# Designed miniproteins, single chains, continued (4), part 46

Each design is a single chain, and the fold is of that chain. pLDDT is the mean over its residues in the fold that is shown.

## One batch from the design tools (miniprotein)

Design m13575
Fold by ESMFold2-Fast:
Structure m13575 (fold): chain A 109 residues (1-109)
Amino acid sequence: DEEEFRRSVEEGLERLKKSTEELMKKMGLTEEDVFELFKDKKKALEVFRKMWPEITEKQAHLIAGLMALGLLSDDPEVRERLLEIYREALEKQLPEEEIWKRLEELIEK
């Protein structure tokens, strides 16, 4: 059911937003800082390594990206684009790397 799918995605985004806000408070990050960390992979590694010393650059980039998506999740256009990406991912069985690439393109807008 399309309504069940939509509800599941919206509930996931609400949880992501809440987790993002909590992590931002814990680390003293602003919304601007989060988007800067997404664009600068090396800086993301340096910042997140303070909390997680064993973190890799790839993991730091993923955390910054997920936080950015959480911040954008209140935008109806972003929610619609996320639903399109997830629907296509399920329908075409997209690999995780391709799904992440599409999410990165959404954040860059």
Scores: mean pLDDT 80

Design m13576
Fold by ESMFold2-Fast:
Order: structure tokens, then sequence, then C-alpha cells
Structure m13576 (fold): chain A 93 residues (1-93)
């Protein structure tokens, strides 16, 4: 169960990173990618520790950042990645 949750979170996070890399200009994507990686690492570490409350908090911050990026750089790929992360959050107890 935990391994499946971590894998699902990792897949959703990698999809978001790919969407941002594809959608943002090279000079504008470095800082957003770094922040997403930091929040993603925190969420994965929380999941591995069994701290679902901390994992939810980090994932919500990640979604906030992703939504800000979507508003500045509209992209179907970012929309899909946000939907996947929202679906994953809904599966957490």
Amino acid sequence: ALAALVRAAEEALLALLRAVRESLPEEEREEPLRRLLELGAEALQALLAGDLAAARAHLRRLLELARELRERHPSPAIDAAIAALEAFLATLP
C-alpha cells in the first residue's frame, strides 16, 4: 500500500515537472522546476515516513504553485498534471 502510494505520487510529480519543462520558456522554468522539486521531495519524504498530514500540506502547496504557473503559462499539459495531482490527493486517507 505505501509503496503504491509513493509510486503514484512520484508519477504525478514527474508528469508535472515534464509539463512545466515543455510549457515554460527555458529562462523562466529554472526557478519553478527547483521549487516543484523541493516540494515534491518534501511530499515524498512525508509519505515514506507515514505522515499523511504533512504529505497533504506539501502536495497542496505544490498544487498552488502549479495553478500559478498555469495562470501565467496556460498549457493543456499543466492542466492534465494538476488534475492528476488533485486525483491523487483525493485518494489519501
Scores: mean pLDDT 85

Design m13577
Fold by ESMFold2-Fast:
Structure m13577 (fold): chain A 77 residues (1-77)
Amino acid sequence: APIEVRFRVEHEPGTAPKVEETLRNTPGVSNVRVRETGSTELEVDATAQDPEALVAAVRAVAETPGVRSVEAEVTRV
């Protein structure tokens, strides 16, 4: 079943668009909604098709230049 996930991302200023682009371009990730909660922090709601897509999404965000930390919370399965 698809997994609804919320990412909380701490990043360098100006990195938010790169995080959004990375998640939108991750296979198996859909319904990406970004909320900027500060100049160095954002929340992203997304749907991962399966656990493999979720792991890939977490890794892709963590490997994005300018990202300092990523927290992923599963909100529904």
Scores: mean pLDDT 84

Design m13578
Fold by ESMFold2-Fast:
Structure m13578 (fold): chain A 79 residues (1-79)
Amino acid sequence: SPGLQAEFLLMGVSGDIMVIETIKDPKLKEELREQLLKDLEEIKELAEKLKKSPNPEDQKLGEKLLTQIDEQEEKLKKL
């Protein structure tokens, strides 16, 4: 399921953000932050496709994922 795949990818990004917060090297932290922002852009494309689906369950999943992606983007901007 595309929705389940997007949720799994987003959980991975959330975990990686927690790891980045423990990194002492500011240059490595910045490089990893930039990579995760790119990963979130790809997940966002999947969520937008789900939101535009004719299936109401896919629309609901896409909307929830977009909200969660926005929260992760805000966390990354503060790193």
Scores: mean pLDDT 85

Design m13579
Fold by ESMFold2-Fast:
Structure m13579 (fold): chain A 90 residues (1-90)
Amino acid sequence: MHIKAVVVLNAVKDGKLVTLIVTFEDGEIVEVEDLGDMPFGEAVELAKERYPEMKTKLHMHESELARELAEKAAEELGLEILNAVAFVEL
């Protein structure tokens, strides 16, 4: 089953707060966009506008799938996750 997801992360990297958009295809990271110090809420709206086909929005604290995607991005990119939202095509 081919699953595409876009995850917006609010995280710490090397002691700095960062906001990232991470794109997953088939459980693998295919794109990472660094939005720097952009507010998390603005990054979530930007991702929603860029990926309107991703109609299901899942919060990390409410969804095991969103948490697992955020944790995978954190492990691969060397981040400490503060918050995450996943947009998925189901």
Scores: mean pLDDT 82

Design m13580
Fold by ESMFold2-Fast:
Structure m13580 (fold): chain A 62 residues (1-62)
Amino acid sequence: MEEVEELIRAAEAGDYARARALAARLVATHGRDQVLEELVAAYHRAPPERHAAILAAITLLE
């Protein structure tokens, strides 16, 4: 999902207001489980410097 990359980038930028809005929209559109699967897949593909932002994005799904 292109929108999952936007969510991760918002978290990397520290724009947590935008990240929360994107997370809520993605969950409403695709379901929480689908968004979580995409974020976990992104975490495993990402270099270590992106891991903190992806974990922050995952916590926003709660």
Scores: mean pLDDT 83

Design m13581
Fold by ESMFold2-Fast:
Structure m13581 (fold): chain A 94 residues (1-94)
Amino acid sequence: AAPSKEELLEEARRLAEEIAERNAESLPEVAADARRIVDLIDRLAAGEISLEEFFERVEPLLVRMHSLAQAAGDEETVARVEELGRVLKRIAEL
């Protein structure tokens, strides 16, 4: 079955929280950006920001997180950021 927007947002939030927790000491800037994405997901779910504003704010955070993880050689964090990006893209395509 195709997941709902609510289920995809909950999955994206979970992935972002896991990235933040795992990288708090190793990649603190990636962890900080992941926490910003969690905040943006909560604001979107509460109807405080539009979907368009959400993606405008999230896209540069994802790009920066991916670049920082690649520069660090952290293949697991790269894969997790790419998975978060895929879940968020599915929300945009609904």
Scores: mean pLDDT 89

Design m13582
Fold by ESMFold2-Fast:
Structure m13582 (fold): chain A 61 residues (1-61)
Amino acid sequence: SFDELKQLAEEKFGPLDSAQLIALRESVSAAEGIGKTLGFPQSLVGKWAFTLFDVEIRTKP
């Protein structure tokens, strides 16, 4: 699902550089941690990871 989220992010924000790819991986890891702790289904984990990455992209530059 990471590769699918990467493709979706690149479609929305344009090509991702190495730093943005790391940020996306961190967002996925954070969402997976939360989902595991709270028992969220994998579909919600993906949506949550994308939301965290969207905030990161909007807040940083």
Scores: mean pLDDT 72

Design m13583
Fold by ESMFold2-Fast:
Structure m13583 (fold): chain A 83 residues (1-83)
Amino acid sequence: LSPAERRLGELGIALLEAAIAGASEEELRRQAREIARLAVEAGLASEEEARRLEEALLAAAARARKDPEAGRAALAEHRAALA
């Protein structure tokens, strides 16, 4: 992983952790937008791909908030992928 890819992965993990902890929809949307913006700035995504990424991140956060046990399992997999 490049440093930029690692940073985006870490931010994605933080988003899921916030969702599991019951963060507001406003906070989750703010974090998802930040991740999408950074992906464009790092050259890892086009603006259109970043829009889809933001939507996917919000959907993942909503699932993790609804099912925290499944969310924690997904976090373990994402952490392993960054190691």
Scores: mean pLDDT 84

Design m13584
Fold by ESMFold2-Fast:
Structure m13584 (fold): chain A 69 residues (1-69)
Amino acid sequence: ISPEQREKARELVRKAILERGYREVDYKALAEEAGVSVGTVRKIAKEVVEEIEREVGEPLAAAVAAAQA
């Protein structure tokens, strides 16, 4: 995977998580759009979740649940 493909995948994953919540992310659709494997998108999603959790100081599951309440 190239740095450009990784960056595109990170941006798509972050947008999907913020818009729909990470439990509703379509990993196959994101993998196809970014030109990477589903496994790569899942790894990137884990990294993005950890990044967001650091930003909010809370587990993303709790933050997403609060936002979607």
Scores: mean pLDDT 70

Design m13585
Fold by ESMFold2-Fast:
Structure m13585 (fold): chain A 92 residues (1-92)
Amino acid sequence: LKEMIEDVELAEKNGESDIEAIAKSLAAMSDERLKELIQQAKAHPNGKVSEEMIAILTKLLESDEAEREALVKKLLEERIEKAKELVKEKLE
């Protein structure tokens, strides 16, 4: 899960192609798998990113399967914008 959280953080920096791949991967997961990932994220918190990952996974569990890919993509695009602000702040 720590690796997966780091992959999401990298996708937030790299842009839309990685976001699309991650959104597809998460949307393809079963409810059982999503629940397991939420439990692992809670057990191994990785700062702000793990908190955001738990929120995304929880929303996926509550959403219809057909809507999950679009929902993940939207949430990750929003997080990319926030990540760009953080990177700009660190560079300045």
Scores: mean pLDDT 65

Design m13586
Fold by ESMFold2-Fast:
Structure m13586 (fold): chain A 73 residues (1-73)
Amino acid sequence: TKEEVERYIEVARKNNPDIDEEIEKKIKEIEEKLGRELSEEEKEAFRINYEGELGKKILGEPGSGKRAIEPLD
């Protein structure tokens, strides 16, 4: 549900205080590969997906070598 995605995003942000910079860097890499800038809608979709997937990994799967600090629930 949307509420679950929102919880995943919050978990990702709590465990990665530099996540905004990471997302910006990933967006730039995607733009370079595409040869164009992403639209505001595409950037928003990417941000939501990236944060949601990261939070889901923290809550639902073992970390890739770093322990999760604070899961939401």
Scores: mean pLDDT 71

Design m13587
Fold by ESMFold2-Fast:
Structure m13587 (fold): chain A 80 residues (1-80)
Amino acid sequence: MSFRELWDRILAVLRPSLSDEEVAAWREAVARVAADPTDMEALERLTELLARAYSRASPEQRARVDAILAEAAAEERAAE
């Protein structure tokens, strides 16, 4: 899956654990990294938002995020 598709799927699961401002910051960070994969500031912001949302998330939400990440990792390995 694309970088944007991956992070949009994660956001959909974690949205209830984020404020509207945090959701806007997440979307901004995803857009910045998608445009420039070397934007370390945007990547760090995105990982901080993920960690924050994940820590607030239910076990069911965490399991869904883990499944999405596992799917993305498997697709990356299959892309030979």
Scores: mean pLDDT 81

Design m13588
Fold by ESMFold2-Fast:
Structure m13588 (fold): chain A 92 residues (1-92)
Amino acid sequence: SAKEQIERALELKKQGEKAYEAGDYEEAVRFWKESVDLLIEAAKEVGNEETVEILTALRDLGDQHYAEGNFEEAALAYAVGVKIAEHMLKGV
């Protein structure tokens, strides 16, 4: 369900925060990208097209930074996506 996807995404957010604070930016990318992917699926399930578009754009930005070897910037792009989704998917 969308609610279960959001709950899992928020747990992954916490794991990404711990990795980021430890300076493990590639590990933070792994957790936060998975979080964003789950939030995109949740937004699709509830028909929130605006959230899907915003999260997809931030995921693509993160993917670009990762491909360029900018792991900290990649992690932050995904993290912004998670924060936006927390606000836009309230009450699901």
Scores: mean pLDDT 90

Design m13589
Fold by ESMFold2-Fast:
Structure m13589 (fold): chain A 110 residues (1-110)
Amino acid sequence: MLTSEQVEKLKEILKKLEEIKEKLKDPNITRSELVDLAIEAIGLISQAIGIFKEAGLSEEAKELEKLLEEIGKILQDLDNGKISVEEAKEKLIKILEEAIEIIKKAIESG
């Protein structure tokens, strides 16, 4: 079960992930801005994983770890020219939506 302090930290992470998701929807977003936002999202999701592990939420932590691997793959495919900036943006938005849902569900169930 999450402590009140852990819930408040997760709420702040959610707010920042939602802000990143909205920034990713900018039609004028550059490749470098996309990469910077993805790195920021990796940091926030990693913080949520740490909180879940402390709380004994091992399955939720594992789900977020899989999403981190998917973000890493998107960044690698973008760097290698296998996907466009637009395709990377769409994939990142979907992963952020999944991360947000996992974190929201954990807060609502605690």
Scores: mean pLDDT 89

Design m13590
Fold by ESMFold2-Fast:
Structure m13590 (fold): chain A 63 residues (1-63)
Amino acid sequence: DELARELGIQLALAIVTGDHEKAEELSRELSLARLSPEQGQIVRDIVDEGLADPEAFLKRYGS
């Protein structure tokens, strides 16, 4: 799902860059979106990818 992927990437980028304010805003957007279990898993997988290797994640999605 495109929405889940976009929000997941933005949330992961905010978390790995330490942008607490943006991460909080995106977390609220995710809550309001009422994501399906599949969409929620997409977001979780993307965030986990960013946390596992922040440098590689920033190179792929940060620019």
Scores: mean pLDDT 80

Design m13591
Fold by ESMFold2-Fast:
Parts: structure tokens; sequence; C-alpha cells
Structure m13591 (fold): chain A 73 residues (1-73)
């Protein structure tokens, strides 16, 4: 049934997001991100499991931006 497929997709997305969250947190610690920026990212990440595609995409873009800044430093 469609509901069962949706449940599986939701679980897989949750696992993928958990792995990405750990990567982002490691990057934030490496870059010594400010408390205010950390709170902003944590609020964004907390919404990801139920977030529309646009919010998930924005979170990925922010993570990539931080990675680019780390490489430039």
Amino acid sequence: AAAAEEARRRELVGLALAARVEEIRALMEELNVSEEERERFEALLARLPEAPREVQEEARREAERLAEEALAE
C-alpha cells in the first residue's frame, strides 16, 4: 500500500538526515561557528524530518557554504 511505502521513505530520509546532521555538527565545531549561528542551524535541522523539499535543500546549501569557507580559511 502507498502508506507503507511512505513510511519506509520517511524512515530512510530520517536515517540519511541523521548522518548529515552529524557531518554538519562536526563542520560547525571545526569552523568554531558562533552560538547564534549554531542555534539557527539546529532550529533548521530540527525541522528537516518533516520539512518540505525546499527547507531540506536550504540546509544542504548552508552546509556546503560552511565547507567552502573552511576550505578558504
Scores: mean pLDDT 61

Design m13592
Fold by ESMFold2-Fast:
Structure m13592 (fold): chain A 94 residues (1-94)
Amino acid sequence: GAMAEILADADRLVERIAEHFANAKSQLDVDVAELGVAVLVAESKHYPELLPTVLRRIADALEAAADKMKPPISTEVRRLAEGYRAEAERAEAA
């Protein structure tokens, strides 16, 4: 159905965002990738039933990307992942 299609589109975008993070060489690259995440989160707020799932997938993808990176950038990306995971828990509780 439409919800499954929206979630599949979000998954493809999350994978692309994770690749962008994993290839980040500077704080600017991380900041630019984070703008992509912010846009996806903003769009996902129109589908409150999907928002917790999208946020968890973002958090998981960012953690996986951070594992391929080195400090200090990997530390910042893990911090972002923790933030999205906490937001997912809050969204699920609402």
Scores: mean pLDDT 81

Design m13593
Fold by ESMFold2-Fast:
Structure m13593 (fold): chain A 110 residues (1-110)
Amino acid sequence: MYEVKGTPEEDAIEVAKEVFEASDDKEKSKKLALDAARAIDPESVPYLEKVIERLSKETPTVSAAGMAYLTLGEKTKEKLEDILNSSDFMSEAMAGMGAVAAAVGVVTHE
């Protein structure tokens, strides 16, 4: 469950770490990302759900972590819409995952 305890940037990093820690459980990672989005920008939640659903069929770990970054690091209904409409949907998701991994200091290898 996401709880705001510091600055918005510190909270975003905390949620990203929690999403990475839950990455083996796609449902938990999805719930964490959606709960964080709901706390920051409720209007982006339907778009985030669509992106997570689409990515979950290919890379559930990437979808949850990347969406946490996009929603928490950049308040982004537009960014989520861009990803949904991108011809490079998977590349955008991979870039989001890499950005979250860099922000939290997580190694991108298993």
Scores: mean pLDDT 54

Design m13594
Fold by ESMFold2-Fast:
Structure m13594 (fold): chain A 88 residues (1-88)
Amino acid sequence: MDEILERINELLAMAEAGAPMEELREKIKEILELAKKEGLPESVIKSIERALESETNLRAMMELGVAEVSLAVEEVVRKKEEKKLLEE
């Protein structure tokens, strides 16, 4: 998960800097393959797939942002469950 989150952040920075969609698509493909390999939730995978099929940087950034938020929520839930177990 950390690897995918790091790659999404790097890709969002590239898109914000105005990288062409062709370059973004190559990086999105790499992230999509990693997400599938790690068994991430279908919602995250579909957001990355929509980013890959986006025609503009803005749309790709939006879809990647949704994927990043979804991953951050999953991480927060995981850490809360770990803390709950440690307090008992």
Scores: mean pLDDT 75

Design m13595
Fold by ESMFold2-Fast:
Structure m13595 (fold): chain A 106 residues (1-106)
Amino acid sequence: SELEEIEKKISEETLKKMDIAGDILREKANGKTSLNREEARETAREIAEALGLDEEGIIKRIEEEMKRKGVEEISVSDLMLEINNYIHEVSLKKIEEARREYEELS
């Protein structure tokens, strides 16, 4: 169906966005295993600009994870996980919106 084609396209674009985010994060980390708050925020901004995402949404997730763990530096793996979770959440909202549009046509 046309909806299935749209969902597939969103899923493929999501994976590409995660790859781009991972590349940016690896470059910014430059062999470090963790980033401080400022480095994490700068990385989030660069990823948001590259992917056309809401910078504040990514930063909020990073700040919440750091607060939850009680840490002053976030591990590169945790940072990658939070960024990927945000990209996935945005993609799920796009899929839900596409499904809603098809429901209104039915």
Scores: mean pLDDT 84

Design m13596
Fold by ESMFold2-Fast:
Structure m13596 (fold): chain A 87 residues (1-87)
Amino acid sequence: SEKEREELLEEARKKAEELAAAMKGLEEYVRKTLEILLKAAETGDIEAGLAEAKKLGLELAIAHAENTDEALEAARPQAEALEAAAA
């Protein structure tokens, strides 16, 4: 009962923190990609900039998507438990 609820809340809290960390990593990746694309558009070297962003995006998107997807999948049921316990 109370101990089980506390344990569930603690697990949900840890999963939420993992998700928040993954979200920050994803935001930084998106920001870097946009910065590359903006510079390419401004300098007129769109093809080179797009190729660099695509290459960077392919490698980093896979890494971040894998980490984010795992964290999101783990956090989703825990987030529901946290909401129910917090209510």
Scores: mean pLDDT 60

Design m13597
Fold by ESMFold2-Fast:
Structure m13597 (fold): chain A 88 residues (1-88)
Amino acid sequence: MVEEAKKEAEEYIRRAEQLLEDAKNGTVEQGRQAVAELNRLYGEVLLKAGEYGGKDPEAAEIYRKAAEHVRQLRDEAEKLVSEMEKKA
């Protein structure tokens, strides 16, 4: 539960960090794919936070903080892709 939530949250964050690195080192197309995957991951983590909100508020808070971190990485990747597109 709480320990499992922490481990799962760490896995989500690690995956999100890898997607950002893929965007930094890839093509514009790969960057767009990374942004799409980050958006999907963000939604998944938010759903986890919602599922736990009524059952385990501590686990829900862990997922909510992880979702915020994934959102920040998504926004960074989206900005990077936008800048790469300007360079064409």
Scores: mean pLDDT 83

Design m13598
Fold by ESMFold2-Fast:
Structure m13598 (fold): chain A 94 residues (1-94)
Amino acid sequence: LGLAEMRLLSHGIRVGPEGLTLRGALEYAGISRATFYAVFPSLEALKRETERLLNAVDNGLKRTKEALATVGLDKEAQLAYMKKLVAEEAAKEA
């Protein structure tokens, strides 16, 4: 069941909730309608869960980008500041 659920959600993420159809989901996941309804009670349930995952992924990517920007820019700013100090020290000894 978990594997079928992951395949269905992966398809939903690929096509988006608006592009998601029962036929397309079944074909992509390689499962029967019976297996689908064992995992999700309806196509709308799959669409809702896909939207939830897309929002979670977008929030995760935003958080990762913000963390990377904060840490990366901080390190780049620190490195640039250190390079400037070294250049200024070398210029004072010239």
Scores: mean pLDDT 71

Design m13599
Fold by ESMFold2-Fast:
Order: C-alpha cells, then sequence, then structure tokens
Structure m13599 (fold): chain A 65 residues (1-65)
C-alpha cells in the first residue's frame, strides 16, 4: 500500500531509523511506535500544529489497523 509505505518513511524520519528496520516490526509494534511518537509531538505542540498532528495520528492508525 502506497499510503502505508509513505507512513513508514515518515515514522522512520521521526525515529531516526531506516524504513527496513520498521518493516521488520509487527503491525502491533508499528502501532505502538506511531502512537508513542505522535503523542510526544502533540504534547510539545500548540494551536494549529497540534490539530494537524492529531489528524495525522488518526490517519496513521487507520493505515496501520
Amino acid sequence: DRERERLLRALARLLGVSVSALRRLSDEQLIARWTEVADALIARSSGATRLVLERERARGLALLR
């Protein structure tokens, strides 16, 4: 899935790891990593940036589930 691959590349950049390392994880582990990173970014954001991050968090979960 092109959208899933796009999400993996975004997550790889945020975590400072390779996409191939993320492809070795289970769907459960990917969901855990995505929610952890998204929640950390949301906690450190405000205003319009927070709304964008909350939307991207939900979109990422939909792609990984």
Scores: mean pLDDT 80

Design m13600
Fold by ESMFold2-Fast:
Formats: C-alpha cells, sequence, structure tokens
Structure m13600 (fold): chain A 98 residues (1-98)
C-alpha cells in the first residue's frame, strides 16, 4: 500500500507541474513548446504505465487499485491538457508564419 500512496503523490505532483508548464506553452516558441510537451508527455506516459503495473501487482487490494486508478486518471487528464495546449501553440505559430 505505501508504494501506491507514494506513486499517487509523485503522479499528482508531476501532473500538476505538467499542467502548469502546458499553460505557458502558448507564449513559447514552437521549438520550446514541442520540447516541453515531449518531456511532460514522456514523464506522464511512464507514470501511467507504472500505475497499470501497480494495479496488477496489488489487484487483490481494492484500496490500492482504486488509488492507482485515481493517479492514472490524474495523469491522463494532464496528458490531455498538454496535448490541447500544444495544438494551441502550433496554431498560434502557423498564424505568425502566414
Amino acid sequence: MKEVEEFYKETKEASEKAIENAKKMIDLSLEQALEVANQNSKTLSELIEKGRKLKEKYKDDKKAVEKAEEAINIALDALGTVSRNLILAVERHKKKLS
């Protein structure tokens, strides 16, 4: 259980940081926005995979499974926010090049 609680805290912190970084991407160059998006997407994807492995490891512990699933959902939401803000940054950049 402690491993899942630590995973939840790590995933929540990484997700909050990714969302904060994503909101700033609109004011970055396209190259910088892509770098930020790629770095945060990699981190979140690795955490989602870790969470899925923890759900399998602790499958008989309902509280552990629920906590890991909650963390996975937080990371998935953050990943969606990163993707949406990258699209906005790309569109803003295209308008500047037109």
Scores: mean pLDDT 85

Design m13601
Fold by ESMFold2-Fast:
Structure m13601 (fold): chain A 94 residues (1-94)
Amino acid sequence: MEILYKTFEEMAKYAESNKDKVPSAKVVSDIFKEVSSGKYSISESGSKASGAIMIIVGEILDAELKGDEELKKNGQEVLDKILKILKEGDKKIE
């Protein structure tokens, strides 16, 4: 459980650091920070984290449809790094 909460805290910190490049990153950071607080079950934490990831995916898709190449690139970079943090955290738990 502690390693999982540290993973969410790391994802929150990374998202917060990119809020100027990716507007949705602030909301995503707030969700990950709340999940890292330990007040949710593992299932609830997974659902909330999945929802946060889908917010970034939605922003990337919207940027693609509008031809905003900079926001699309920045969003994809942030998404890729968040998924990498999650994957590395999962490996440490298993």
Scores: mean pLDDT 79

Design m13602
Fold by ESMFold2-Fast:
Structure m13602 (fold): chain A 92 residues (1-92)
Amino acid sequence: DRNVLTDEEIDEIVEYAKAHPDEVDAFVKKVEDYLTVKDPDIRKALAAFALVYNPHLVDEDPLHAAFILDMMYNSSPESFEKLAKKLKEAGV
């Protein structure tokens, strides 16, 4: 359905996160003080998704970037839970 990430999209995000773990960790650190989502695996999933499909968030104000990430999770929690599981299985 329209609010679910495809397996192909998840695989693309996982490959990016495996190639660029420092970029994912840096973005998580940038937003961690403002992000309401506390699950570290979900935080990595949101950061990795944003780096692939919404890279402009990296240059955004941390509070505003965190707000957008929180909205993404709230609109599609199952997608980010699925992505978080795949990232963890991949050693990210």
Scores: mean pLDDT 83

Design m13603
Fold by ESMFold2-Fast:
Structure m13603 (fold): chain A 78 residues (1-78)
Amino acid sequence: MEEKELIKEAIEEARKAVDQLTDNKEVHRKYIEEAEKALEKGDIEKAIGYLLNVIHLLSPELADKLVEIAKKIFEKKR
C-alpha cells in the first residue's frame, strides 16, 4: 500500500472516531486537519507526525502500519 493511501485511510478513520467523541473533539480535529493539510502539500513526514497524536483512534492494524512508517521517517535507519 502506498504511504499516501495509508495516511488517507488513517485520516478517514480518525475523523469518524473524532465525530463520536464528546470531549476533546477540537484538539483531535486539529491534529487531523493538520495531517490532511500536510498530506495535500506532499509533506508525508508532517502528516504522519500529526496522525501519531490521534493514533489511539485508529484500528490496531492501521495504527501499527503508521507507526512502522513513522519509525523509518523520524529515526535514521541505515
Scores: mean pLDDT 76

Design m13604
Fold by ESMFold2-Fast:
Structure m13604 (fold): chain A 80 residues (1-80)
Amino acid sequence: SELDELLQELQELGSELSELYLKSTNEEVRKAILELMKKTQKEVIEILNSGLSEEEQIKKLKELILKVKKEKAVLEKKAE
């Protein structure tokens, strides 16, 4: 389903953030990565437990994915 595909994309983003964390030597970047990961996990759980329709959950997950991708790109630039 589209919902499962979006959740898989979020898991892949989480794995990429974990790799960035392990490779980074910058404490501020590492801290920002952990906060992004924690916030993303919390928002996913809130969306899935919201009681919203699947259509609204898909919409919110798409918005979250775009936000995480943008924040990750900024952190990748700061990590080097």
Scores: mean pLDDT 88

Design m13605
Fold by ESMFold2-Fast:
Structure m13605 (fold): chain A 72 residues (1-72)
Amino acid sequence: SMEEEFQILRELVGELQEAAAKFLAGEMSLDEFVSELEKLKERARAELSPELAARFEAELDAVIAYAEELAK
């Protein structure tokens, strides 16, 4: 249902925020952060509609790109 998809999306966004906080605090390496976001992309593909999964994956790809630039 739509309510179940929004609940899943809320959980995925929460995991992203937790991973980002750890990365910015220096508690997680760039490689670990990218690995965690790739896991979130896999979960989105499995649990969300194709449209929502594609949008969430695009946002994660943008976050990964920003993190890689920040780490240089």
Scores: mean pLDDT 87

Design m13606
Fold by ESMFold2-Fast:
Structure m13606 (fold): chain A 92 residues (1-92)
Amino acid sequence: AAVAALRARIAAQRARLLAQDPDFPEERLRELEIQAVLGAYLEGRLSEAEVKSLIPEITDEMLELVRRADAGETSEEEEQELVEKIREIARK
């Protein structure tokens, strides 16, 4: 199962980062987890429903921005907006 495999990979990455730096910021760990989920979505390994089950705060507009960014169709302003939205979710 793609979701279970990704959860295991995220848990392993978190453990590795915390083993290297026990003070590694939780907010940054969460940003990396969000990026891992979005990467799996772009690779076609996760559906939109599976992404939302892992990160309920992700909107359809964010997924469209992620797809457009991967295709090289976003402006610098749109890329910055996406980064800011990911950081906001990471704080929650």
Scores: mean pLDDT 79

Design m13607
Fold by ESMFold2-Fast:
Structure m13607 (fold): chain A 90 residues (1-90)
Amino acid sequence: SNAASLARSDAEGAAFDATLRAEDQKNYEELKKDPEAKKVIDKYRERFGEDTALKVARLLKEGFPVEEIEKMTEKEIDAKYFELLVERDK
């Protein structure tokens, strides 16, 4: 029964992750039309990699201004991204 419960949880987690990735990709596709947003996302990708770049895209989509994001550290970006995901899951 424990193994069956874990298998169901894994399937639900995979579906959630797929949905989240689709939304993050959609956010990036919308934001790359804005040169300032694209520039900030590209800078974070070069410095910290793709995962952090997608987190920056989510923050921009939620209305964080470019100037505010440029003041954030990688750790602060991670913390804000996590906070947004928690609010979304409620």
Scores: mean pLDDT 72

Design m13608
Fold by ESMFold2-Fast:
Structure m13608 (fold): chain A 73 residues (1-73)
Amino acid sequence: VKPLGDGSTKEGAEEAIKVALSEKDKKEAELNIDIAIGMGRIAKGVYTLAKDEEGKKEAEEGIKILEEELKKL
């Protein structure tokens, strides 16, 4: 199952970024993105155990999108 609003999917990562960027506090935005990266890494581990290669790749793409956005903050 792909969760919404976190790094476990590309679409979830993009939604998490939009929510984080709506925050007035830059530090809070950075923290929210960092949490989403952590959730994506957990999802990648779960997909690896389930041998879901497509889910694993989706989580890797979501994590990468979040890491690139965090670098821009």
Scores: mean pLDDT 73

